Designed miniproteins, single chains, continued (2). Designs and how they scored, part 104

Each design is a single chain, and the fold is of that chain. pLDDT is the mean over its residues in the fold that is shown.

## One batch from the design tools (miniprotein)

Design m7605
Fold by ESMFold2-Fast:
Structure m7605 (fold): chain A 113 residues (1-113)
Amino acid sequence: MKEIEEIVKSAREYLEKARELLEELRREIRERGLEELVERARELLRREGVYDADDLEALLARLNPEEQEAVRLAARLLTGERIIELAELIIENPENLEAAEERARALEAELRA
């Protein structure tokens, strides 16, 4: 009981933090004039099926530095959007807490790396 309340509280904190990080990241992209490159990078990530750090590293190794920067920014946007989705799932659907918590921890580890 108490542990579930703490998980929901953490999910709300992650939701707030992810929203703030996404707003800051979108501002940085706009200020640097990278919107078009990041949009292309988002399409590339979706096409290549990049879902984890190893897939991302393999993709980055075959790109030039400008494309690498755009892909890293796009990956951060997608990770932030995924954290929001998982946090909302935890808050709305307690029945899925265990699976959602494991996925949230994996994404948090990715963000810290």
Scores: mean pLDDT 73

Design m7606
Fold by ESMFold2-Fast:
Structure m7606 (fold): chain A 57 residues (1-57)
Amino acid sequence: SEERKKILEKMAKTLKEYGDLLLQAADEQSPEARERAQRVYDQLKKTAEILEKEAKS
């Protein structure tokens, strides 16, 4: 459905935006914080990609 597609796309966008903010905040703190944030970002990106794929179905 179109409604389901829009919800999944918005969720994927939100996860990516949250990830970007985490990386930006971590970059201002320390290299160790950035490394930890990168691991969280990678998980958020994978989840967003799954949601985007599901939205295209």
Scores: mean pLDDT 85

Design m7607
Fold by ESMFold2-Fast:
Structure m7607 (fold): chain A 76 residues (1-76)
Amino acid sequence: MGEAAVPLYEQRGLISAEQAALLRELIRGMPDEVATALVRAAVARDAAAVRSLRPQILAVNPEGEAALDRLIALLE
């Protein structure tokens, strides 16, 4: 599951502590499908895939806009 995977990816060094914190903020209350897609895109460093998820993320978590933009910047 996307949410449960964040600590594992951080522990394995696939994402930074900052990326892990941003992902935890962004995936709170998300459908597992969207959360999993976001975490997978971040691990793959696929900024375009993260941008494609933006409308779905902000519909559930509108206050996450700054965190999402920061995550995209870290992937570029």
Scores: mean pLDDT 79

Design m7608
Fold by ESMFold2-Fast:
Structure m7608 (fold): chain A 58 residues (1-58)
Amino acid sequence: SLRGEIVEELKKKGYPGLTANLAAEVVTTLVQQGRLDLLDDFSKEVQEAVRKALEKMK
């Protein structure tokens, strides 16, 4: 799932499990709603995790 891939990418960057899961839940919802513009308010690491997750799910 997109959420699961984002969690994995954030954990690889050293994010704690709870933080990774909460961030992944929020950003997955934004992606599903087409609100990629709102990702600019998140850290570069979160934005990169979303990009990598989306590329893996093609």
Scores: mean pLDDT 80

Design m7609
Fold by ESMFold2-Fast:
Structure m7609 (fold): chain A 92 residues (1-92)
Amino acid sequence: MEELNKALLGLIAADVPELKESVIKNLGEEALEAGEALKDVPLEELLEELGREAKKYALEELGLSEEEAEEVARKAKERAKALYEKAKALAA
């Protein structure tokens, strides 16, 4: 979970120079390297992986029901997509 979040922030920061320094300072240069590894992965595939990890965490660590875990996965995907699109717009 945490590593995927670092990689997503690194991917977003790669196209936004002002975020690049902040990401390096707070998460380390490895976050940018992880983001670069994801640059050729389709956004939908990244969102599906994030949703899968969020659902697993909700079921295994939080003891939530299957319905609640699906809702957690859905919200995680929606928020990540919104942040990605907003960052992409700022880089344009």
Scores: mean pLDDT 68

Design m7610
Fold by ESMFold2-Fast:
Structure m7610 (fold): chain A 76 residues (1-76)
Amino acid sequence: SNKEKLEELFAEAQKLLGEIQGMLQRRLAGEPVDEERLRKLLEELKEVARKIAELDPSLKGQADETIKDIDELLAS
């Protein structure tokens, strides 16, 4: 059960990361991006990171670091 939930959360994180990376790459190239959607995806990734850390406390350090990186992106 916890293993299945973790696998689902990692799959969700990978999907979110792929979309976020694509948007950031387009922004770096000077292409218009939906900044509101990007912000929403970053917030969703933060929640996924929190849930992963809750299910696997050994990953809390990595999750906290990811959340800080996202907060820095959201502040920019």
Scores: mean pLDDT 87

Design m7611
Fold by ESMFold2-Fast:
Structure m7611 (fold): chain A 64 residues (1-64)
Amino acid sequence: SAELAERALKHGEEVAKKAKESLGPEAKVEVKQVGDKSEVTVTTSRGTLVGTVDAEGRVLGQRV
């Protein structure tokens, strides 16, 4: 499962990079490992969005 966790974290970092490019430098973006997946948190003046990214780079679920 360590390989899945590493791949999920890498994909999460790519999602975070794209989010920051789209939302601008004021967006605060965090990536953390959660089990065999990664969690990407995007905070803006409009609120906070949280997405889970798997080892295949799929975004699973979104919550505010």
Scores: mean pLDDT 78

Design m7612
Fold by ESMFold2-Fast:
Structure m7612 (fold): chain A 97 residues (1-97)
Amino acid sequence: FPKPSEAEVRLVLAIMQLSLGIRQLERGDAEAAAESLELAARIAEEAARIMRHPELALEAARLAREGARAAAEGDLERAIELARRAADLLARAVEEE
């Protein structure tokens, strides 16, 4: 297998942070989840800066930030849905890079 690109490594780290955020939301830990989702957004934006096709990663970052806001507002169900959508977009970004 070829060595993963630096962008692919960052996308995987962002997916892992989204997964952590989702687990925190499922436990009712909205504050920790908001921080995890904001970190995922920042990592996805860093990946986008070095990607040939940044569009999916940037949209995922936007959804992750909306999820962090929803978590901060106590809308845990919306936060989970937004985080899951962001993770799906990042998985597609890894495939299309």
Scores: mean pLDDT 87

Design m7613
Fold by ESMFold2-Fast:
Structure m7613 (fold): chain A 63 residues (1-63)
Amino acid sequence: MEEVIRQYALGVADSLAILYKIPKEKAREVALKATEEGLREGLSLDEILARIIERIEELAKEL
């Protein structure tokens, strides 16, 4: 199950990287870290996705 969530997170990261014009590798790194942290905290998929979106938006503002 966790691997399916990670693969989904990577797909979301790729889409957001295109939308926000940030490096794909950096978006994937942020998404995987947020996913691993969220899984350890027992977050739902929706909560993990919200965290990924928030962190990628923050990254886009810094670039």
Scores: mean pLDDT 82

Design m7614
Fold by ESMFold2-Fast:
Parts: sequence; structure tokens; C-alpha cells
Structure m7614 (fold): chain A 115 residues (1-115)
Amino acid sequence: MKAKTIKSFTTADGTRITVEEYDDGLYKVTVTTPDGFAATVVADKESVEKIVEEIKNRRLTPEEFIELAKKYGAHEITVAEAVDGEGRVLRGLTTDGFAKTSPESAAQEAALAAA
């Protein structure tokens, strides 16, 4: 599927934010910190705009970003090498029932319907 970048900017702390529009009416927000962590969220337009505005107005940790995505009803959350203070990596796939943490520790196998 083709994605079109509609907004891209860097915050004052060096965090890069990219917003992409998909043909199926969903939007993807990718956040990359200077420390090399990346998080991706898929949501509708209104939710994405709220997420982006919050990121612009304050500095977010990977954990805060995930919380924000849940608050605004993200369909999918993917975190790449983002580790919270407890060493946990969060990966969620598809639908509003995205899993907080996959029951299986295998990063290899997709949970399919993670919820």
C-alpha cells in the first residue's frame, strides 16, 4: 500500500515526527528520538492530530507516547527498541484492542490478532 507523507518536523529536543496518510483513511505517526528509539502509531485523522499537538507542546518518553496513543484510540502501536524503565518492550498489532504486552516473548512470530 502507498503512504504519503503529509507532515514532518523536528521538535526542539531533536525528536523527529513524521505523519503519513494511507489510502484506507488511516494515518501513521512515527516518532524517532535522538537516542535512536522509534515508535509508530496508526489512528484516524482526529486522533493523529491530537497526538501530534501533544508531542509539540511537551517532551514525551516512549512510555508517555504509548499512553497518549491509547488515550486517543490508536488502532495499532509498534515500538522498535524502545525500552521503558523496567526493560519492557511493547508491541501491539491491529484494532482498538491492541495488546499492551504480547503474552509470548517471541519477537519473531506476529500475534496476528493481538487483542
Scores: mean pLDDT 60

Design m7615
Fold by ESMFold2-Fast:
Order: sequence, then C-alpha cells, then structure tokens
Structure m7615 (fold): chain A 92 residues (1-92)
Amino acid sequence: HMIKVKKPESVEEAIERVVRLLADYVAVKGTDPELAEEIKKQIDEIISTLPPELQEVVRKGKEEVDKLVDAGDMDGAFAALNRIAQELRALA
C-alpha cells in the first residue's frame, strides 16, 4: 500500500530524492512490479513539490527511462537517469 513520504525541505533535497527513487524504480521494475508501483507513487508525490519547470523535466525523463526499461535496455535507462539528474541539478 502507499508509503507516506515526508515532504522535502528544499528543491535540492527533492531533486536528490527523485533521482534516488528513479534509480530504485529502474532496479526493481523487472523483478518486483508491486514495489515498482509503490516507488512510482513516491516519485509522483515528490514531483508535486517541485517548481513547474522541474516537474516537466522529471515527467519527460521518467517517460524516457520507462521506455528504456520496458525495452530491456537497463544500461540506456541508467544513462538516461544520469542525464536527467545532471539537468535537474543544473536547473536548481
């Protein structure tokens, strides 16, 4: 069921939490789909705390990562995650 996530204290903390959750999501999506859906809920909750410009970056990045994981390209998924993390940190 839904895990209650504590709100981030700063935009920087929110970015680091989203990056960590996306990495966890990629790691478990193929092996534990129930845990992946729970992590996805946490990601969506954190995204709602970000400024609108950063919300769009995370939303598009998550879609790209999801497509790569669904295609079985785990190396591509982690490469995309690293690019998204760098973009989010640069915009903060």
Scores: mean pLDDT 76

Design m7616
Fold by ESMFold2-Fast:
Structure m7616 (fold): chain A 71 residues (1-71)
Amino acid sequence: SMDPVEVAKKLLAERGLRVVGEEEVKGGVLLTLDRPLPVSTVRELNKKTSAKLIQVGPRKVLVQGESAEIF
């Protein structure tokens, strides 16, 4: 099984976005990118991975773990 963060990094790299920062936070992993991430790209990536990607800034994306369930 592949780590959701590694899958997210691969998908971002395929779109020419480079991860320049990585920080573990309470909701998952916060990735900082080398350039702004289009909001449309976040939606597209969420269709290709079980981890949820949330844009929290122009260059910042939160990768939520698969265990984050909202009942």
Scores: mean pLDDT 74

Design m7617
Fold by ESMFold2-Fast:
Order: sequence, then C-alpha cells, then structure tokens
Structure m7617 (fold): chain A 115 residues (1-115)
Amino acid sequence: MIKIIAKTPEQKEVIEAFKKGRDRVIELVRAGKPVTEIGRELARTGMEIVDKVPEEKKDEVRDAVTRGMRNIVAALREADAAGLSVEEKVRRVQEELDNTMKEIAKILGAEVKEE
C-alpha cells in the first residue's frame, strides 16, 4: 500500500479530489462500464486535479494525469481483450491509479511512503 501525506491545505485538496475520482473509477470498473465511460470519468477527475494545483505545477501535473489516463485505458483494453476477470481489471486499474497518485504527490512536494 502507498500512503500520501499532505504538507499543505492545497496538497490535501488535490489528494482528496484524486481519492474521490479513484473510488468513482473503481466503481465503474466493478460495474462493468465501457472503457469510453471510464475514460470520461478519468478525464473529468484529471481536469479537476489540474485546476486545483498551483499555476507553476499545472503543466507537470497535466502531463502526469495524461500519462496515467493512457496507462489505465491501455490496461482496461488489454484486460478486455484477454477476457480477464473484473477483480483482475480492478487490480490493474488500482495499480495504475496508485502510480499516478505517487507521481502527482512528488510533483507537488507531498510526502510519499511505501508500505
């Protein structure tokens, strides 16, 4: 598991927005929603996160979010093509979401602990 520790109120808002978006995305994956619907939710969450970060960090965070969305969509398409279980799709999506959250946290200077 990963633990992200916010050092500022602004970092806390970004982390909480990410957690809400993560939970929504996982809910859509568990419900068997199509990749297009999951992709729209990822884009919405990504835009909200970018909007909440300081101006000087927006480009770096936007790049991290865009990479994360591409990786999640790729993982879902690969899992669908391979006929993988919903549980395996959730595991892969959660792994990519955790990686994206770590990258955003590092860009913002938040503390990241791997447990």
Scores: mean pLDDT 84

Design m7618
Fold by ESMFold2-Fast:
Structure m7618 (fold): chain A 62 residues (1-62)
Amino acid sequence: MATAEQIAAVEAALRANPAGLTAPQLMRATGLSPEDLAAALAALLAQGRVVRNADGRYRLAE
């Protein structure tokens, strides 16, 4: 399960990069493990706050 802090870190990275980030870029930006990043992204996707585009990049759904 993702912590609120891990979710906030992913959101902050995506706000700084409005063009979107791949999972490896998000790991580099946040310092999260693949497992923690996957959990944080799953939570944000479930909330409709993040979308994954056709290029595999994640971005804020605003």
Scores: mean pLDDT 81

Design m7619
Fold by ESMFold2-Fast:
Order: C-alpha cells, then sequence, then structure tokens
Structure m7619 (fold): chain A 92 residues (1-92)
C-alpha cells in the first residue's frame, strides 16, 4: 500500500519528465531539460524509498544526463526515463 503510493507518484513524475524533455527538444528550451532532471531526481528518491534501488539508479542517471549540455546526453537521458517508466508500469 505505502509502496504502491510511492511507485505511482514516481511514475507520474517520470511521465512528466519525459513530456518536458520532448517539449524542450521541440522548442529548443534548455530550461525544460533542467526541470525534467529535477523531476527525475525526485522520482529516484521515491523509488529508493519504495525499495526499488535499481529503478532509482536508472532515474538518477537520467537526471544527471539531462543536466549536461549536448544532444547525446539529452537523448540518453530520455531513453533512461522511458526505460524506468516502462519497468515501473510493469510493477504496478
Amino acid sequence: EERRALLEEALALLKRAIELVRQGGLEGDASKFLEAAELARRASELLERAGEPELSKVARKASDLLTKPGHPYQQEGLKLLEEARERLERLL
């Protein structure tokens, strides 16, 4: 129950982060990548608290990549966010 609530909140944050990365790429707005990185970091913290350390690490890596300048980091960050979302959806 407690764990499920944390996982559902983490999933919502990951979905929002994915949307922000996609919008940032379309608009050329770097601030959206930084906002997505913050949401991914929060999701990582919730996943750690929920007992999902491996998913937490994936979300944390995504957060770190999204704070770095350059398209390759943004692409890898997005891939990791999508991986974490898909894996988390399978747990719910």
Scores: mean pLDDT 86

Design m7620
Fold by ESMFold2-Fast:
Structure m7620 (fold): chain A 76 residues (1-76)
Amino acid sequence: SRALVAELQRLLAELAEMVGKSVQEVRDEISRGLSTHSPEETIALLTEKYNLDEKARELLARAVAILEQLRAEYML
């Protein structure tokens, strides 16, 4: 949905600012993780890689959840 896409973009923009990367780079990193790992494993790996605090980890978890939802809607 458009609302989910807008929320995802907002979350990715905030995460990108925190880790010093572009929105596209953060999206690509999450997509790479999800291609080979579970959502929970992807969150754990990126949290360790970027030394994310609790707030950043929560933003990442929300972004991953929305990406999974959008992927399911798009493919079905």
Scores: mean pLDDT 82

Design m7621
Fold by ESMFold2-Fast:
Structure m7621 (fold): chain A 87 residues (1-87)
Amino acid sequence: SMKEEMIAKLEEKAAELLKTLDAEQAALFRTLVGLMKWEIRTSEDPLAAFEKGAEAIVALMREQGFPEELIEAIERALREVIEWAKE
């Protein structure tokens, strides 16, 4: 399904990003990705749920003081999944 394919791409991007995070950053990121996956599975609009989740992840990571270069990498990875889903 579109939802499971979107979740699979999110998990692939998350796995690559996790390699660049420290233990504390990784714990927060894993939690946020888990919540996002749940929202995608339960939403009638998986793309809107993905976009909302991506914005929430970025906002919380900025609040927690993540480096801007890391935030930009995460935004880029999430944007790639959104653009894939629009095709």
Scores: mean pLDDT 84

Design m7622
Fold by ESMFold2-Fast:
Structure m7622 (fold): chain A 64 residues (1-64)
Amino acid sequence: VSISGEAGRALVEELVRRYGVSRDVAERALVLMIIKGVDAAARYLERHGGVPFEEARRLLERYL
């Protein structure tokens, strides 16, 4: 909704490169952020990507 294709790709690459999140998890987090918002995506990254909730939330907010 509020993220460009360029910003979405940059977010996925940052999650994979800096946080060691799998590409599948990073892509699903991007979709969750668009559909259900930042908190849902941050919780998903905490459970499946090993990124602490508050860190994930701050990261995601940078791309909105």
Scores: mean pLDDT 83

Design m7623
Fold by ESMFold2-Fast:
Structure m7623 (fold): chain A 55 residues (1-55)
Amino acid sequence: SLEEIERIQRETKEKIAEAEKQGLDTDQILLRAGAEMAKAAGEEELAQMLEEALK
């Protein structure tokens, strides 16, 4: 749903900002957020592909 996507985006921005301040790689955070947003939008195939990229 739109509300879930907006929540995921907000939480992801906070996690990315925190990780960047600590000098951590943000790729894993972005991939996970993408997978969760895809799932919330009903894009199950895309979500699964993004989850595989996290391995």
Scores: mean pLDDT 78

Design m7624
Fold by ESMFold2-Fast:
Structure m7624 (fold): chain A 131 residues (1-131)
Amino acid sequence: MSHLQQIVDVLSDGLRQIILNLQQGKVDEAIATARQTQAQIIAIINQMDISEADKQRMINAARLFQDTVIEVVKYASKLPPDEASFYMTLSLKSSATEFVRLLGEITGLSPAETQALVDRVVAAINAAMRE
């Protein structure tokens, strides 16, 4: 399995746990999961056989994505449940799509290969929002 597929699996599992924790009102646990997911992604990036410059670009993207997820969680926690669900779904899908597309660009994936990874993360978000 490629390192980028491992990143997408970790990201998908992390986003599911963040959504489930936030739906249960566990805001601090959702934030802790976001931080742990970033740490796991950075560990995978450091194992990749790519240039140090490309590793740093991916690490910076992972950090920016985590900061965005934490702000989404904080803002959603202040909204009524229906509005929180809508906002969180839209914001997490948008942010995750941007992050995965940037990883695809850095690693030289085709648009079709990148879209397949985006579709996997979006499917994970949709599955978590149904439960």
Scores: mean pLDDT 87

Design m7625
Fold by ESMFold2-Fast:
Structure m7625 (fold): chain A 82 residues (1-82)
Amino acid sequence: MIPRDALLAAELLLKMKHYGLTFEQLLAMPPSERMAFLLSPLPPSISQEEVEALARELVESGKHREYARKYRLIAFGLPESE
């Protein structure tokens, strides 16, 4: 089974590519704008199969934990911020 952390990381990466945003640009956004981006649905052009395929690749490469940590930083700003 694909870990939820890997699925969240894959969704983030696919959204970033679709909107042309880098991780650095997301972290530079105000928390309200950053949260609005995370809460936005996946674009219709991005399928759940694409998310799952990328998530599996991230797990196999061992990168899923690193990208899941980046997702949490974007969602909460700082580590341990509620």
Scores: mean pLDDT 73

Design m7626
Fold by ESMFold2-Fast:
Formats: structure tokens, C-alpha cells, sequence
Structure m7626 (fold): chain A 65 residues (1-65)
């Protein structure tokens, strides 16, 4: 599964309030951007679904600096 697909799954899980699933996909998506993946995972675990989804998407595309 591509990092983009994993980021989309993380975003959808976060939007549905499934922080555990969102964190799982964010970690997998962030193999190319560990910083954004860490932000996504932390946000998902803290219940910030919107931030988790955005960060997971950023991890798949390579965040702007």
C-alpha cells in the first residue's frame, strides 16, 4: 500500500474518531517523513482527529519546511 493510501486511511480513521487506527496508519505513511508521522500519531492519540489527518497527509507528500 502506498504512503498516500496510508495517509488517506489515517485521515479517514481520524475523522471517524478512531484515533488508534489513525495512529497506526500515520506511522506507516510516515516512513518518508518521520516528523509529520510523529505529529499525526500524537494528535490521534490525544483525540485531535483533524490535526492527525492533516499531518498524516503531509507525511505522504513530504511536508513543506
Amino acid sequence: MSPEELAEKAGKAAAEGNGEEAAKYARQAGVHDPGMAEIAEKAALEGNAEKAGVAAAGASYGSSR
Scores: mean pLDDT 66

Design m7627
Fold by ESMFold2-Fast:
Structure m7627 (fold): chain A 86 residues (1-86)
Amino acid sequence: SKLDELLERLKELVGRAQRIVSELMQKAAAGELSQEQVDKALQLMKEIETLLLKAGEAVAAGDVAEFEEILKKLEEKLKELEEILK
């Protein structure tokens, strides 16, 4: 079903987020990130956390269309977070 496809997509995005966070933590600990990069990363992580909560709410409500839109926003925020690592 479409919901099953979107749930698999969510699993992929969560795994990607965990990898990005680990890399950011390693670079921050090594002193490779500026304060501006750290501040931007923390703001994006907060936005990602909010989107994950909303994704859970959409699934609980059976709102597949809202869930799909939230996953698109999650992908965009993860791309922004990856750009900070450059």
Scores: mean pLDDT 87

Design m7628
Fold by ESMFold2-Fast:
Structure m7628 (fold): chain A 70 residues (1-70)
Amino acid sequence: GMGAAALKAAEDQGLTGRAAILVTSEAVRRVNGEEPLSYEELAKRTGASVEQVKAAVDAAEKAIRDYLAS
């Protein structure tokens, strides 16, 4: 489903476990029009760099949009 596509995209960006789940959750929230968390806050929560988190969120959001277009 949509969540599985987002999770795979986050994992493809090098995130695993809880970090991949948090990025997946954030991507779903953003696609639903909820107020985004800052990349700095996401980096703090995941333990990843701001650059890695940004790439993972962007990839997960794209995966959700591609899934919904199929």
Scores: mean pLDDT 85

Design m7629
Fold by ESMFold2-Fast:
Structure m7629 (fold): chain A 94 residues (1-94)
Amino acid sequence: VEADAEAGRRIAEEVAAEIEKVDPALGEQLRAAAERLAEDPEAMAAFGKHLGLALTHSSRADALRAASEGAARLPTPAAQEMARVLQEAADLLE
């Protein structure tokens, strides 16, 4: 469980770093949302699984949108914030 949460956090921070190159403010928001989500290990583990699956998409925008949908299924405020930021990032890349 904790190992899955760590994997999810690492992937989220990597995505935030990539988005930060295009939009530093949005990248910082994504990093902050990931840190808040990490305070709930179960939510982070579930999100990490969804994010890993999303990254198999051929389109980066589609991957971010799928990850946003995954985060939106989690009932925590941090996950809802993550879903919003990921949706904004997907819209930016289209």
Scores: mean pLDDT 73

Design m7630
Fold by ESMFold2-Fast:
Structure m7630 (fold): chain A 74 residues (1-74)
Amino acid sequence: SELERKLQEKLRKAQEVLEEARRKAEEILREGREKAEEAEKESPEEGRRVLILGEAEAGLQLMLGSSKSLELLS
């Protein structure tokens, strides 16, 4: 069925967008942890701040990926 093929293609593209967002979020979290460890050498407070910022940035990437994937399915 032509409709089934088009739906499968949309789902594949949506999955690719989500996978890309997850990979970017993981990279941001990894880099954020490294930066937090370095900042913690200056102060535990600064290390905590850097960690929270990295987590927030990763969360934004996941949110944007989810929004884009939903748009592809609509």
Scores: mean pLDDT 85

Design m7631
Fold by ESMFold2-Fast:
Structure m7631 (fold): chain A 72 residues (1-72)
Amino acid sequence: MVEEQIEIFERDFKAAKEELLKIRDPELIKKFVETARGLLEQLEKVAPEELLPRIEELRKELEEFEEEVKKL
């Protein structure tokens, strides 16, 4: 159930971003970004074509978060 895995990722990613911005630990944030990128790569490999745009959008959100953190 790739769609369910994407939904779980979206929910967990949103919650993790809020917590990481409160903690503001650069090492913890770096580890989270690397882990999240790996999970998105796994999802992309198993996802049907109709779900690929949703995964790509999450990848863009992750890149935006990484850029926001660099400015803190």
Scores: mean pLDDT 80

Design m7632
Fold by ESMFold2-Fast:
Structure m7632 (fold): chain A 85 residues (1-85)
Amino acid sequence: GPLSAEEEALLNRTLAAIQENDPKLLERILELARKYLELEEEGKEEEAAKIREEAVRLIKEAVPELSEEEAERVAELIIRRLKLL
């Protein structure tokens, strides 16, 4: 379903921070999120999980002030946003 106002604010703030600090890393994170969606659609759950874990790691690296739970949440929100496009 659509993101809440709080989820939108967290996602937009985090994406802006990554873009400001490392725009190439943002491109890589978005590429991984798209790859996750392709693998999920193909039923490749184990490969999808590995791609998602890498995306979470990169988000945490780009914005170290985020907790692991917040980085996982941001990865989920990126994936959900891309599904709505």
Scores: mean pLDDT 85

Design m7633
Fold by ESMFold2-Fast:
Structure m7633 (fold): chain A 100 residues (1-100)
Amino acid sequence: MTKEEKIKQLAKEGMDYGVEAARHIAQGDLDAARRAIGRLNQKGDELKSLGADGLADAIYEVARYLSEALRHRERGDLEGMLEALRRADEAMQRFGELAK
C-alpha cells in the first residue's frame, strides 16, 4: 500500500466513524458514541503520523464538535446537541472535500 493509499483508507475510516458517532448521539446511545469518537481520534492520530496534517486537523475538528454534542446530550440540552451536530456535519463536509 502506498502512503497515498493508506491516507485515503484512514480518511474513509475516519469519515465512517464520524457518521457513526453522530448517529449514536442522535439515538441516545452515548457509550457507542464515545467509542466511535475515540476511534475517530485514533484515525486523526494515524493521519498525523503520516504527515497528513490537514486531514488530521479536520478529523480533530469533527471529533471536537461530536464531543460537544455528546456532552450536551448527556446534560439533556437538546438545543445545544443539535447545534453541535450541525457544526459536526459542516466539519465532516469540509473533511470530505479535503479527502478527495
Scores: mean pLDDT 89

Design m7634
Fold by ESMFold2-Fast:
Structure m7634 (fold): chain A 103 residues (1-103)
Amino acid sequence: SMEEIEKGIEEIKEIMSKILSESDVELFEHALRLLTDPNASELEKSKALAALMGLAVDLYLKTGNKEIYDLWAEMISKMAKEKDPLKLLEIALETAKKILELA
């Protein structure tokens, strides 16, 4: 449901705000909204995934932590294959929690 999608995005955003800069959180939220939108084009979804991969590189350069990079890259790979918006948000939430434990 839309209520479950909104709740999922807000929960992920709260966790990610502890890890990412404000502008990176906004980019991440925008990407999640595109990836969970059934009306978004394949090009829009591809651009969202590319933006998330850019964040993975930035996180690695800032932290030097390959485990954080690997978790983020795995998240993107899983999200690229997932068509169910609730399952896609579950992947993002699980990754956010794991990264928070390492940060």
Scores: mean pLDDT 85

Design m7635
Fold by ESMFold2-Fast:
Structure m7635 (fold): chain A 92 residues (1-92)
Amino acid sequence: SEKKEEEKKKMLEILREFIENPEGVELSEEEKELLLEALEAAENGDKAKLREVVKRAFEKGVSPVVLATIDYLALIFDPAVAEESARRVEEE
């Protein structure tokens, strides 16, 4: 929906501003690069690139804040990630 896409754009703008001026959080150059790559992939709807960035962030052992942010972007912009998460919750 148009309203949902507008909200997504707003979130991406807020994240970009945070990466440029992180208040109270120290980001390494590698963490900034990964966040920018995730942001660009999300803006372009590049689900394969977004999944690749999540994997690289995990393998590089980035800070929990950075990893959570990239994972959150993947969850919102890649429906397949949301479906996998929902499937895991189906255990009684």
Scores: mean pLDDT 70

Design m7636
Fold by ESMFold2-Fast:
Structure m7636 (fold): chain A 92 residues (1-92)
Amino acid sequence: MEKLKEYLERALKSVDEALKAIDEGNFDEARVNLAAAMGYVERIYELDPRAKPLLELVEEAFRAIDAGNVEQAKSLLKKAREELEKLLQEYE
């Protein structure tokens, strides 16, 4: 599905931008990009239920940032990035 690939690419970009914002200490920008990533991952989950673990990873990363757990948020986002890349490879 062409739309699913688009959502995967947008989610991956949003996760990358969130990681960059965290590295720069811009947690407000990180939260904006995490909210965008969550929106795309929710759309992916609606189309492919296999994305549930990915949705949980992004939700946990959002909670980690809100709690000030920067290292945990980065670890969770790295895992989310890996899962997004795996799904994207299945759809070419």
Scores: mean pLDDT 84

Design m7637
Fold by ESMFold2-Fast:
Structure m7637 (fold): chain A 58 residues (1-58)
Amino acid sequence: MSASDEVFEKAIENAPSEEVKEFIRAMKEGDLEAVSAASAEVFDAAAKEIQKAKEELE
């Protein structure tokens, strides 16, 4: 059972744009290059959605 994968999947569902969805997917896959290349706005939005998903699943 992967609680982290469930959190990422929930965050992707709630993501406000396709850029944020792809960023969260990159985080789930461990693509550090894609994560590091993202804008601060996309990073911040992704972090908020992951945090919300984590709270909803706990």
Scores: mean pLDDT 75

Design m7638
Fold by ESMFold2-Fast:
Structure m7638 (fold): chain A 75 residues (1-75)
Amino acid sequence: MEELREIAERLLALVREAQRYIEEHGYSQAELDADPRYQAWRAEHAALLAEFATAPDADQEQVAAEFEARLLAEA
């Protein structure tokens, strides 16, 4: 469970870091697809999602619900 929360936090941090990079540079999707740093972030994101998916369904649902509730509270 703690490992799943760590993976979820890392996924969220990665998405936020990538979003800041996009905002700072004003890149289009085509320009991002050509950027090695953005490709590295996409690869890391895919790897983290694959690791998260190896956990029991009940654990995945619990962590997902916790993060959804937190994101809704931030909106």
Scores: mean pLDDT 77

Design m7639
Fold by ESMFold2-Fast:
Structure m7639 (fold): chain A 69 residues (1-69)
Amino acid sequence: MEVSDEQAEKIVERLLEEGLISEETARKLLELLKKYKDVDKAATTLYLEGLISPETATRIAEIAKELNK
C-alpha cells in the first residue's frame, strides 16, 4: 500500500498515541515509510528486525487503510 509523507507522519503519531511503539521505533518507522513509500514493506522490515510485534504490524496496516479512505 502506497503512503505519502503526510500519511506516514499520521500513522506514526497514532501508534505513539496508542502506546504501541517507542519514540525510537517511531523514528525508524517514519524513515522506512518515507524511503519505501510502502506500508507493508516498512512494517515487515520492523517486524523482521524484532522492533514490533505481529499485532503492531497489523495495526500499522489498519491505520494506513483508514488514512487512504
Scores: mean pLDDT 81

